# Designed miniproteins, single chains, continued (4), part 71

Each design is a single chain, and the fold is of that chain. pLDDT is the mean over its residues in the fold that is shown.

## One batch from the design tools (miniprotein)

Design m14448
Fold by ESMFold2-Fast:
Structure m14448 (fold): chain A 66 residues (1-66)
Amino acid sequence: SSTLTFTVSTVTPASTPDEEAKKAAEEAARRLAEALGLSDIEVTDVKLERVGDKKVATVTVRGALP
C-alpha cells in the first residue's frame, strides 16, 4: 500500500492561544487528508512558532492511499 505525507501551515495573530492555533492547523490538515480519500489518517508532528506579530502552526499528517 502507498502512503502520502504532507504539511499544512496556518497563520494566526500572535495573541491567539497556542491550543487554538494548533487545533486549527490540525483540523485543516485532517480535512484535506479526508478530501484526498486517505485512510488511517495520523497527525505525526505539530510545531508552533511565533514570527513577529504572527503565530504559525505547522502540522504534518500521514495517511494511506486506497
Scores: mean pLDDT 86

Design m14449
Fold by ESMFold2-Fast:
Structure m14449 (fold): chain A 82 residues (1-82)
Amino acid sequence: SVGAELRALRDAAGLSQREAAERAGLSQSYLSALEAGDEAAINALTADQIKALAEAMGVPVSRIVELLVELGVEELREVILG
């Protein structure tokens, strides 16, 4: 699942949920919801939050976008194409 892959990226970066959330400018509860695969939380992600998560975990923005595209999120077109 997208949530499990986000958790794996965070684990690979050596960050706790609290540390990753603080670095990305998110609440820990919101990051917890994302890692649990909460569709409402995932669908509420902004381009700026996606960029911040990628930077916090030391991965390219495209890596986070690839995880979200499999959910058919049309709003990611702005992040990918312009």
Scores: mean pLDDT 76

Design m14450
Fold by ESMFold2-Fast:
Structure m14450 (fold): chain A 90 residues (1-90)
Amino acid sequence: SETEKAIEAAKEAANKVLEKNGSKLTVDEGHILSEGFVQGLDEASKQETAEEAGKAAVEGVRAGAEKLKGPAREAGLEAAKAVEKATKEV
């Protein structure tokens, strides 16, 4: 489905940014960001459209990033931006 494609695009986009910026995250910061993203993906799976699923995934990553500071927050916000771009291309 288009919703499943949006979720897959979100996962790929977030993983690429986090692999690039992994050294900027402590284990605890990574946990916080991951928790937000997982919550966003859970909400995305309940949506009927790719657009709504994409918005849910972006919101989860942003919520996690907003709990962080400095380089970790910047990495989280970069991931949110990448997720937004990737899901809009579905």
Scores: mean pLDDT 84

Design m14451
Fold by ESMFold2-Fast:
Structure m14451 (fold): chain A 106 residues (1-106)
Amino acid sequence: MAEEAGRLAREAALEGGEEGAIAAGNGASYGGILAGKRGGRNGAMGASAGVMGGAGAQASARLGLGPEEAANSASSGAYGAGVLGGEEGEKGALEGAKKGKEEAKE
């Protein structure tokens, strides 16, 4: 579900510090790309939400705005990719969020 993707992205950013926030941003962007590729009801809107949320998370982390702001951007991007991308968007958002959380642990 989209909420689970958002939760995983938030956890990655909060647990991994700055590196985790960057990884979560990458995951949200990846989820958005998958939502667009797999289609669904609003694949293009899902892709936009995921990519923009991921970019915001990365920017927040690089500017040192703190993990909470990066987590909010990554979480919103992953959630948006799932909600707007439909069923295939939800799958893409979950894959992206899982990838980001795995990278945050490395």
Scores: mean pLDDT 70

Design m14452
Fold by ESMFold2-Fast:
Structure m14452 (fold): chain A 68 residues (1-68)
Amino acid sequence: SLEEARRRIEEALERMRTMSPEEQQELAGELFQWMHEQYATLSPEEQEELTRLMEEFAREFQELLDSL
């Protein structure tokens, strides 16, 4: 669900604060893989929202990497 996707993104970003860049990259990859798998099960409207969530996560992840 979209709610589960939001929860996982929030938890991942919080966990990444204490992780090495290598661990952050691995966790991000796992989360993106999971979100792509969810995409096929969603309505068109939910797919749009998930795409926005993925883009927001990618932006936040890039900002985290840039701060290192």
Scores: mean pLDDT 80

Design m14453
Fold by ESMFold2-Fast:
Structure m14453 (fold): chain A 99 residues (1-99)
Amino acid sequence: GKSKILKLIGLALRLIGLLLDLEARAPPELHPEVEELEKLVKEFILAALKGDVEKAKELKKKILELLERLKERAPPELHPLLEELKELVEEMLKLTEEL
């Protein structure tokens, strides 16, 4: 229903906000991986809003793999932000599967 779409939009806006915070706080050596993460998350949001569950699942897998690689290289203070990004992506996919 319309309420589920509004919840997806809310989750998408939170994801975008966290990506902007990550871009601002990440050291320069992580910027290429942050840019790739932004690209994947934008494609994921679009797939989720279109109800393309198969594409959203594929993109989630790539996002989670990239988040783990970022976490290994990122300073510890960025780890909570990366974990929140992971949780929001998982929540958004679950909601997309319920559409």
Scores: mean pLDDT 87

Design m14454
Fold by ESMFold2-Fast:
Structure m14454 (fold): chain A 111 residues (1-111)
Amino acid sequence: NLEERIERAIRERDVAGLEELIEELKRNNGDPYLLLRLYLALAEVASERGDGGAMFEYLEKAAEILYNNPEEVAPKLSRVEAVELRSIGIVLKNMGRPEAGDKILEVVKKV
């Protein structure tokens, strides 16, 4: 079960497992909502480890996925996920990454 594998990798903070799941989903043209979840989890782990460079790289990839797949991803977002993404978008703009922040906010405004 792909969802169970994703939830386990997120819970266990398994960076290698999260990266493997991303490559699997990319090869199989998998669900962009799941790709978004995986990149957000990697950004969170990077932030927890003090790796701001990796955090911003993953958040920019998350923003790109969301912006390129709004009709597929936005309907799958929970209210909690939408609130979190709005916060992330604002933080990105305040931290000098306005393009990524604007991409997130543009899609999440529709939720």
Scores: mean pLDDT 87

Design m14455
Fold by ESMFold2-Fast:
Formats: sequence, C-alpha cells, structure tokens
Structure m14455 (fold): chain A 100 residues (1-100)
Amino acid sequence: GEEALKEVEKILNDESLSDTEKLNEVAEKIKKLLEEGKDETAKKLADLLKDWVISTGDKELLYDTGLTLENLSKFAKSLGREEVAKYLEEKAKELEKLAE
C-alpha cells in the first residue's frame, strides 16, 4: 500500500545508509510483499528502486540491483506469481543494459 511506498522513500533518502544497505532493505520489502501476494505494490517498489538506482549513475550498483531484481523474479516465479515475475525480469534486463 501507500505505507510501503513511504517507507521505501525514507530508506532511499536515508543518508546514514550505504547504497548497498538501501538496496538490501528495499529488496527485503519487495520479497515480503510477494510472499503476501501484494504483487501490484511489489511492482511499484521495484519501479521506485529502479528509478533511484538510475539516478545514482553508479554502474556497479545498477548491475547489483539488476541481479537483485532477477533473483526476486525467480522467487516470485517459485510462488506461482508469473506476471510479477516477468515484470521484475524486464526491469532487471533494463538495468543490466544500462550498466553496460
């Protein structure tokens, strides 16, 4: 819901956290939403994470985020959530291409 989006915005703007810590915390929230069947909210958090990492201009972080979204896609597929899995895979491929 809206609360999950606000929590992620706070994480991504927290200057006390490293970029890797931000990525890991957002990834954990997406994973929990997938476990709860909140696929639309999980997609929104993935989009927010993608927009954030692109804004950093860090190619290594772009690659790591792409790999994280690919792993979340595989997790979603393991839960039978094929539509959100495909969505996450497409976002992962976009980030991998930008990291080249």
Scores: mean pLDDT 89

Design m14456
Fold by ESMFold2-Fast:
Structure m14456 (fold): chain A 102 residues (1-102)
Amino acid sequence: SLLDGLSEAEREAWRLTELALEAALARLLLPKAREEEKREELEKVRREKYEELVRRVGEERAREAIRLAEETLRELQEMVARGAPEEELRRLLEELRRRIAA
């Protein structure tokens, strides 16, 4: 698999990045949701992903990871709007992973 050559630290960095992106995306989508059930599901995802981050790295690092992920999602939105190639999107995500792992 794609993860078979990664160190334990690299795997954890990607897991933290995934959790931060999922929490950040839920926060960004919440004010755009019209249906109550959709809002409740997004709030649940945001809370559960945040709680898992807090268990792994503590509140301060969890909040910083989500902040970095929100900034990355805003940059990703601008890049997609400009028709940026997949390689540039991948580089942005790898930069986020490095910042979260620091």
Scores: mean pLDDT 84

Design m14457
Fold by ESMFold2-Fast:
Structure m14457 (fold): chain A 85 residues (1-85)
Amino acid sequence: MDEMEAIVEEARAATAELMNLATEASREGDEEMRKWAEEKVKEAEELTKQAGEYARLGPEKAEEARKLAEKIKELAEELKRRKEA
């Protein structure tokens, strides 16, 4: 339960950071970055929804929840790389 709740919180945090990045890119006129960030917000929202569903289904979905956690971590890592590049 707690692990799946953490996954949902990580997904929400990544979504918020992506929204902020999209806003900043829009202000700077970086259309490539804005478009990428908007697309990734969509992906992060879907991952958050799936994580919430797996949390309700319980331990039988633990492996699927871990795969979602990996995808969320990859998304956060890519976001970090793009902000620092």
Scores: mean pLDDT 74

Design m14458
Fold by ESMFold2-Fast:
Structure m14458 (fold): chain A 79 residues (1-79)
Amino acid sequence: MSPAEILEEALANTEKQLAWLEANKDGLSKEEALRMLDALLQGLHDLQAHFESQGKLSDAQRAKIDAQIARAEALKESV
């Protein structure tokens, strides 16, 4: 797969994880929810840093990552 296809697949997977956390956070302990959100945020930051350092991150892809980071941060504050 191309780097763009790999990034889009990774972002589709993080979107699924974020949507699941948003739907299920009330059934999780605060500790478990925070652990999962911290892992997701670290993964998103690592994806952004990796693809940006390689010069392979489009403005649309950067905006998509930033939107998922903002959603995860907002969810973390609500836990």
Scores: mean pLDDT 84

Design m14459
Fold by ESMFold2-Fast:
Structure m14459 (fold): chain A 66 residues (1-66)
Amino acid sequence: SQEEIAEKIKEILLSHGMSEEQADSFVNALLTLDEAGRLLLVEIAAHEYNLSPEVKQELLELAKKL
């Protein structure tokens, strides 16, 4: 479900240095964006939080399913 995908994205972000508030805001933003906007937002987060290519790819695949 969309809720399960959103929760998984949040869990990944929390494990990589986002606060609860930041992760909630990020997921809420993803839910308002089209696919192109969601992918761009994931790219920004991957750069800012120094996410590995593997973590970034997982987030991109999850964001596509929203």
Scores: mean pLDDT 87

Design m14460
Fold by ESMFold2-Fast:
Structure m14460 (fold): chain A 112 residues (1-112)
Amino acid sequence: MEEEKKKKEEEEIEKEIEKILEEANKEALEIIKKSEEIAKKIEENEDDEEKAKKKIKEIVNKAVAFALRIIGLAIELSLLLRKGAPEEEIEEVRREYEKVKEEAEAYIKKLE
């Protein structure tokens, strides 16, 4: 019966959602960890304590903003997948996710 087929399809979607959320969480944590490493280097190499504090705050705030956006996009993608949204809408969110990820990686690389 169609009920068993629906249940298997729903289980596959839930597994894809779990993977998306796990990958987004790992990416977000990586961005935060890299920002902490950069902050420590600034603290060690900048003789002006006020300049060091300002740079560290800007870097941490930017890293947190990237992390939150990545998680937010992963949640949005997960909701679209559950709703069976049009492929074009799903692809648009996936492109935005990859764009934010690339921007975060470029930002971290620029600081080192």
Scores: mean pLDDT 84

Design m14461
Fold by ESMFold2-Fast:
Structure m14461 (fold): chain A 70 residues (1-70)
Amino acid sequence: SHMEERIEQLREEIIDLLVKLFEGTASDEDLKKLVERINELAQLLGITSREEIKAFIDELVKEAEERLKK
């Protein structure tokens, strides 16, 4: 579905931005985009609590860390 495609696109964009952040290459604009993409994805997934958002971010961070090991 279009929703599933948008969710996957946002996940990939967030992971790419997190990789840049971990490599020390992220700009201020990249950090702004990271926050905006995380907020958009959380809204699409219906995530509203701080605890749920943290768990979700922790998952994305772990995926970005795994990409850096390859």
Scores: mean pLDDT 84

Design m14462
Fold by ESMFold2-Fast:
Formats: C-alpha cells, sequence, structure tokens
Structure m14462 (fold): chain A 99 residues (1-99)
C-alpha cells in the first residue's frame, strides 16, 4: 500500500511520467467524479493537483480529444466556489490556450 502510493505520487510529480493512456483514464475518472455532487468538491481539489501533469502529457502526445476533455474540466473548475481551485484552473486554462 505505501509503496503503491509512493509510485503514484512519483508519477504525478514527474519522477515517473504519465503515459497518454494513463492520462486519458485519469481524466475520464475525474469527469465522472466531477459530475457526481457527492464527490464534486474532493474531485475538484484532486483535479487541480493532477491536471498539470495531464496537460503536459496531452500536449506532448498531440491527443486533441484528451486536451478537449481537460479544457472541459478546467472551464468547469474555473467557476468553482472554492477560490483557490478556480484560480488554479484558470491559470492552467491560460497555459493550454497559449500552447
Amino acid sequence: MKEEIEEEIGRVFGEKPLSPEEARATVDRLLEQLKNPETRAAAGTLAVMLLPGIVQAALESGDEELLEKVRQILEWLAGDPVPRTAARARALLEKVEAA
């Protein structure tokens, strides 16, 4: 359990880069969690931590469908009632739009 968590953290923080398949699976999971009111707040917080790595993977792979899903999540989170979550989402949207 601890070793699995350390491996996942290392991947998120760039020690082990995300594959395009892993990034897509993570985005699909986040979209489903964000649609569910019961998980929305926790999913929003988790998304702003994970999305920088996912954005990088999407840009490097040229996966336009993955980038579109990421834009959808970021646009949704830019309107989040938690100001810090909204601010981070807007900063990531600007980075995606500038790329």
Scores: mean pLDDT 70

Design m14463
Fold by ESMFold2-Fast:
Structure m14463 (fold): chain A 105 residues (1-105)
Amino acid sequence: ALEKKLNTSTIKSIDDDALKEIVTVVADKFGVQKYTDGILNYVKKHVKVGNKVMTLIWSIAMAVVDYKNKPASDIPRVIYEIVGPRTTPEERNAILKALGKLVGV
């Protein structure tokens, strides 16, 4: 259900507060809070209006993997941890609210 929405939904606006909220939750989850601004700047440089939401999630995962000095082969695992069933209710709610703003809900 959520995974299908992430693959089909398109970004309608770049909201800095919404991006920061998603990045903050993900950075905390992966223990890279000190790199939150670096991850946010990477995402803002590489994600544009008209891109799919999955492109945003992939860009966040790539930045996390890079800051943790892990190989790119870890990206699918990081994506699964962001949007999969191992996400806490609090993390999931924060991400969904922020994604709603980006897709024009």
Scores: mean pLDDT 75

Design m14464
Fold by ESMFold2-Fast:
Structure m14464 (fold): chain A 90 residues (1-90)
Amino acid sequence: SAERAAQAAYNMGPLVYVRNKVTDPQDIDEIDELMVRAVHLSREEAFKMAEEFWKKVFGRPPSEEERKEMEETAKRLAESARRGVEDARR
């Protein structure tokens, strides 16, 4: 359903944001594995997972601005996923 696609995309959003900030192939592979797990978590758990991975890679917590960018990425991806499912339906 469109709502399930939106929820999955929302949960992946923070990790997609982190993925765009890293260049190490091993970090990218780990993020891709975490994104598969994130779709089965609560929103809070998915965001915590992304924040913990950010701390691992950058050695610090994300700033308030970076956290807002993660939320905006999640919202944008959720809306895009919802639209994609709605546009594809017969």
Scores: mean pLDDT 84

Design m14465
Fold by ESMFold2-Fast:
Structure m14465 (fold): chain A 57 residues (1-57)
Amino acid sequence: MSIDETGELVLKADDLAWSKRDVKALDRINTEVGTALADGDDKKAAEIAKEVIKELE
């Protein structure tokens, strides 16, 4: 299930955002990733999570 890979990426992005105390990244995860997942767009959710990870690394 593609959601498994997306879920791992979202969790990594969330963990990194918390470790960096980046409230903007956390808000982006809650709004943009949440919206993509609600729409069933797991690919978009994964892409947003990857961008957050790259920005925080």
Scores: mean pLDDT 77

Design m14466
Fold by ESMFold2-Fast:
Structure m14466 (fold): chain A 84 residues (1-84)
Amino acid sequence: MLTQEELEERAKPHTGPEPPEIDPISGKPLKEPIRVKTSSGLEFWADGYAAEELVLSGSGLLDPKSVLEAQVDIGMKLMEEGLS
């Protein structure tokens, strides 16, 4: 299981304005790039699906509010485009 220290080390190079090609949480290609925060407050780019799964696992590694806010913003944009 991913630790807080491991997540922060993986997240550090991905704090810039552009999303990376590979998700720092899963090590897989980014499908849904979102900006999230670690529970320590470090903001970084992550895959929305990987971030949601990590929050649902109860790990306490991510700020769940940051993930929820990012997912709501994406959902609102999809609804504006007429997608269900």
Scores: mean pLDDT 72

Design m14467
Fold by ESMFold2-Fast:
Structure m14467 (fold): chain A 62 residues (1-62)
Amino acid sequence: MSLEEIIERVRKELERLGVPEDVIDAIVAHLKGLGLTESPEKLQEIADRILRRARAMVRERA
């Protein structure tokens, strides 16, 4: 999976979870920065961790 695909997946999932646009933009900027130094596999792991935390927080509000 490319950096662009990872970023698009994270953005779409966070939008579905109702995360504010400014927070999504900050997370995307962080992932782009990591993409300069980390492997795609490491980026996927970090993206999955971010999405897991976001899903857990949404469940706590339900």
Scores: mean pLDDT 77

Design m14468
Fold by ESMFold2-Fast:
Structure m14468 (fold): chain A 84 residues (1-84)
Amino acid sequence: MNKALILAAEKGEPELVRIAAAVDYVTGASIEDFEEAAKVAEKNGHKEVAAILYRFLSDAAEREGNTELAEKYRQKAKELGLEV
């Protein structure tokens, strides 16, 4: 399970989140795993971390063939200040 990703999101360190999310992404973590981490980051006020996670959510949704979800997450990442 993505316990490391959730902890990184809670701590709010962007580089730690990038590393943990990249590992989870290449190992096939689910949309639900990334969405949980993104919500934790948003709840704790870590906008940059949340934006990074929504970018991975967009990529994960594309992998599942859900283009509408991918666009929604991409838009959310842009609103939080990250280009996607």
Scores: mean pLDDT 74

Design m14469
Fold by ESMFold2-Fast:
Structure m14469 (fold): chain A 84 residues (1-84)
Amino acid sequence: SALREKAEELVDEFLRALSERDYERALEIAKELLELAKKNPDDQYLLQQARFVAQLIRQAGLEYDREDLIAFADEMLQELDSLR
């Protein structure tokens, strides 16, 4: 589906930004995934991809002692949990 393709493209772009340590870009992509999940709360695949992205941001925050990344990830995960 077009939604699944868009989610996959966003995850690919996110992984690229994360590997380049472009956290500003990575967080913007994560926000796009979160908004797609909010608009499509019955899409389990999209919800799982958004959670995956949030978990990777959290891991980067822990690895590099970035409290802002941990806080962003925790808020994103809390919002995703509220959808299902």
Scores: mean pLDDT 88

Design m14470
Fold by ESMFold2-Fast:
Structure m14470 (fold): chain A 67 residues (1-67)
Amino acid sequence: DKVEKVVKEAEKVIEENKDKPIQEIAKLVMEKVRELSKELGLSEEELEKALDIAEKMIKQLIAQRMA
């Protein structure tokens, strides 16, 4: 599953950049999702799914830091 591969790489970007500001992490994650989606040839629907999952991951990270 190409979407799963993209999501896994987004998770890795978050883990590798946990010490950075949320705004910077969000930018890096979204850039990685778009870049890999283009490289792997994701459809528009698959790209939308990957972006939705990445956005939810960023929201979860924000919630964790606000606690």
Scores: mean pLDDT 80

Design m14471
Fold by ESMFold2-Fast:
Structure m14471 (fold): chain A 81 residues (1-81)
Amino acid sequence: SKKEILRWLAEHFDEFDKDGDGVIEGDELEEMLKELEAKGFSEEDFKILGEILKEADKDGDMKISKKELEEVLKKYGIEMP
């Protein structure tokens, strides 16, 4: 579900933030998507993920910050794991 995807992203953000700058972009995003597929996320889950990423990317720069992700979590009433 969307909430499960959001919680997973928040929990594993630091693992994909390879340079520790608090932002996931480019190759880091591709690695994240491959990990989700390996975890058994479906095509429908990936569509939901795409909508989440668009919503989190408020600046339209195709970068997702940890702060933006936390704001989306709060908006949907999801607690950090």
Scores: mean pLDDT 71

Design m14472
Fold by ESMFold2-Fast:
Structure m14472 (fold): chain A 74 residues (1-74)
Amino acid sequence: FTYEIALAVAKRDPEKAIEMTFDENPDIRIAAARALYEVGHLEEARKVLERLSKDPDPQVRAEANRLLAEIEAE
């Protein structure tokens, strides 16, 4: 349910969604970044995804790089 919760937070309180990208749980970090992207906060999403592309968790890094490619793709 992490992504569904992150999506609701990003819609109502994008600042809180940005805070979630600093969470101890890697699933929460990437879900929040994805939610910011999906809601249309593209500039904020780009900034957090650039940070998460260097995350110690390999799954977070992989997903962040995939989403960055989507943002940068034309």
Scores: mean pLDDT 82

Design m14473
Fold by ESMFold2-Fast:
Structure m14473 (fold): chain A 60 residues (1-60)
Amino acid sequence: SMKDNILHQLDQYIKEFADNPEMVQWLKEKKEQILATTDPEEQRRLFAETSLKVQDVKDK
């Protein structure tokens, strides 16, 4: 499902940022929010927010 694909990508990000504990904590909190919601629009919004944060951290 779309939700399963999003959760898989979040787990990949958590693994990628394993040396950044603040980023890992933020990603885990976003994963919990995505797991808690049943609204596909909210899931997409949370994932978009996650992707933007990941890109911002990688660029800095």
Scores: mean pLDDT 83

Design m14474
Fold by ESMFold2-Fast:
Structure m14474 (fold): chain A 82 residues (1-82)
Amino acid sequence: MEEIKKLAEEAAEAAGEAVDAKKNEPSKPTRYTGYMLRAMGYAADLVYKYKVSPEEAQKLLTEASKGLSEEAQKLASSLAKP
């Protein structure tokens, strides 16, 4: 449970970094892509490695992203959308 929560927090953090990179340095799209790949990888591990349902993973990602910007919250919640 704690490992799953940490993974969701890492995915949400990477999603936040992706949003910030796109907003602050739009001329460097590789930074956005790199953070997006990390966020997607963590979300994929929730579903495929830890066997969390997509619905439960979306709930965990939404909870972990509550302290972030609205754009980051939407992005994090979409990573495991069924």
Scores: mean pLDDT 78

Design m14475
Fold by ESMFold2-Fast:
Structure m14475 (fold): chain A 50 residues (1-50)
Amino acid sequence: MITKEELKEILKKLGINPSDAFLDAIDVDGDGTVTPEELARFLESLARAA
């Protein structure tokens, strides 16, 4: 799993600045980590928006 801090850094490198509320919404464990599956869904949603 990836931390919310690491996810923010990855998204910033992609030119995206997500809110903390958004990061909390994709954190299924509620412990500050994000699963690869949740990250993949988020990236697919961004790709559809483009």
Scores: mean pLDDT 69

Design m14476
Fold by ESMFold2-Fast:
Structure m14476 (fold): chain A 75 residues (1-75)
Amino acid sequence: SHVDEAIEAIRAGDAEKAKEALEKAKEEMSKLPDPLLSALGQHGAEEAIEALEAGDYEAAKRSVRGIAAIFELAR
């Protein structure tokens, strides 16, 4: 999944690849049938992207864990 791609890219320190994967994950979150989970997932992806742009990999990892949990709950 694109969330898994983002997790691996963050571990590798590849911020550009992580941001690309998170943009795709955000698009997937926008298509979730639950509007609350959709909104929370999109927000989490945006927070992760902002954290990566700021060089805050710890904040990015926390946000990615959140969106992974939302995606699991949405199934």
Scores: mean pLDDT 82

Design m14477
Fold by ESMFold2-Fast:
Structure m14477 (fold): chain A 96 residues (1-96)
Amino acid sequence: SLREKILEDLDKAIKYLNEALKTATPEQREKLQKAIDYINKAKEAVENGDLETALKYLEKAQEYVWESGLEDDPNVKKALDYLEKAYLAIKIELML
């Protein structure tokens, strides 16, 4: 289902952010961990059918990723790609 694909993409984003955490500074780790926390909240919102809340949590996750300053990290780039895919899929489901 579209929701299963959204949850898979969010899990992929978390996986890549966890890889980035391995080489991050303490300040970067704090930002990336907050991003992961918001992705987990977005996953819970998707599972509960609260897609509008899920979008808000994903916007917060993206903000924290950008605040980390790790936009050139290859794992962060992959995480952002998966977050964008999930965000767009949720928006499409809301239009149905």
Scores: mean pLDDT 90

Design m14478
Fold by ESMFold2-Fast:
Structure m14478 (fold): chain A 60 residues (1-60)
Amino acid sequence: DRLENAGKGLDIANKGGSGEGMHGGAAFDAARQGDDEAAETLARSGGGPNGKLAGELAAA
């Protein structure tokens, strides 16, 4: 399940990131609400190493 995988990846990014992890948290929240488009948009906006990884997981 892409939402389950996105949640795991975003949770890891949020724990490891200070600042950069904030984008992962937002994408995770959007994914949990079933907003694939919002999750993908927030994922692309991550920009940082952890945010980009979390974004790839959220978009998958």
Scores: mean pLDDT 53

Design m14479
Fold by ESMFold2-Fast:
Structure m14479 (fold): chain A 83 residues (1-83)
Amino acid sequence: MSPLTKSLPEELQKEAEELAKEVIEELRKHKDDRALLDRAREQLEGTIRLGESLPNPTKEQQILIAAAEYALKLLKELEAELE
């Protein structure tokens, strides 16, 4: 996790983790669709890169970046479980 995610208040980190879990639970329903999982990974990585480029991210943007980081971690764990 990036320093940005670790520096968020615990309540906002929990919100980001909950959002990430919801995304991964939805993707888990489509675990046999490798193209969908690859696309989701690219979108999450893109969101993180875009967020890192923002000079003054809003609180809401910080939560979304943190959620994308948590979701990417969970997606990589899901992909490992499928092999």
Scores: mean pLDDT 78

Design m14480
Fold by ESMFold2-Fast:
Structure m14480 (fold): chain A 77 residues (1-77)
Amino acid sequence: HMSREEMIQAVRERVKEGLEREKNETKKWMEELMTNPSDKDEMEKALKDELGRVEDTARQLEKEQVEKIENELREAE
């Protein structure tokens, strides 16, 4: 039986791992698109915007998953 703290920690670690993987994949994808030096400034701005979205999405997902676990545990006897 997993404890509430164990379940919440597992969700947080999973979201953190997913976020780091997605950030690395995004950076690699943007690097592959930088085939021309003239695109560097535009790609850098796009990368910052995309990384911000990825981080915001991860924070929202963590909150929703933690809330779901807390609700399920509150309903359990």
Scores: mean pLDDT 76

Design m14481
Fold by ESMFold2-Fast:
Structure m14481 (fold): chain A 114 residues (1-114)
Amino acid sequence: SSKEKKVKSFAEWLKKIADGDEEKVNALKEFLDKTLVSEELKEKILKKLKEAGEIAKDESKLNSKESQEALLEVYEAFEKFLETAMSSTDEEEVNKAAEEFIEALEKFIKVSSK
């Protein structure tokens, strides 16, 4: 699929996380629990994903080029984080990828909140 379709699917997933979709939230928690990500960063990821999902529900907040570019950066950081968490045995490398993902989420939240 094109990156545009993947970003759209990712935004729909974020909305489900924000809605507290039990299957989606539990699957995410189970995934994080299998990773070398610290407990502090796991909690921060869950919190920031929920905040990003709330923003994604408001189409007016996604209309700017800056918001669209920031959402793409979140998606790319998410793919990088998943790949690193699944393939790496280095706790520092995994936690760095988690921190970069959180930073992308925080940037998207800030830019899209105006």
Scores: mean pLDDT 87

Design m14482
Fold by ESMFold2-Fast:
Structure m14482 (fold): chain A 61 residues (1-61)
Amino acid sequence: ALLNIALYHPNQDARIDALIELVKELPQEQAKTALEQVLQKSQDPSVKVWAKFFLKELDEQ
């Protein structure tokens, strides 16, 4: 699952790529739920910054 890759993959680039694909492929409400889980569960500050950016972008549509 893309969410598990975004949260737990050992490679930071793979985590960020999975996060981008989650936002791209999921309906808006499901993407928001996944991004919220990333913000709560991720220990990678870079992934959390990207998740906040995507949440803001979705809210501005």
Scores: mean pLDDT 80

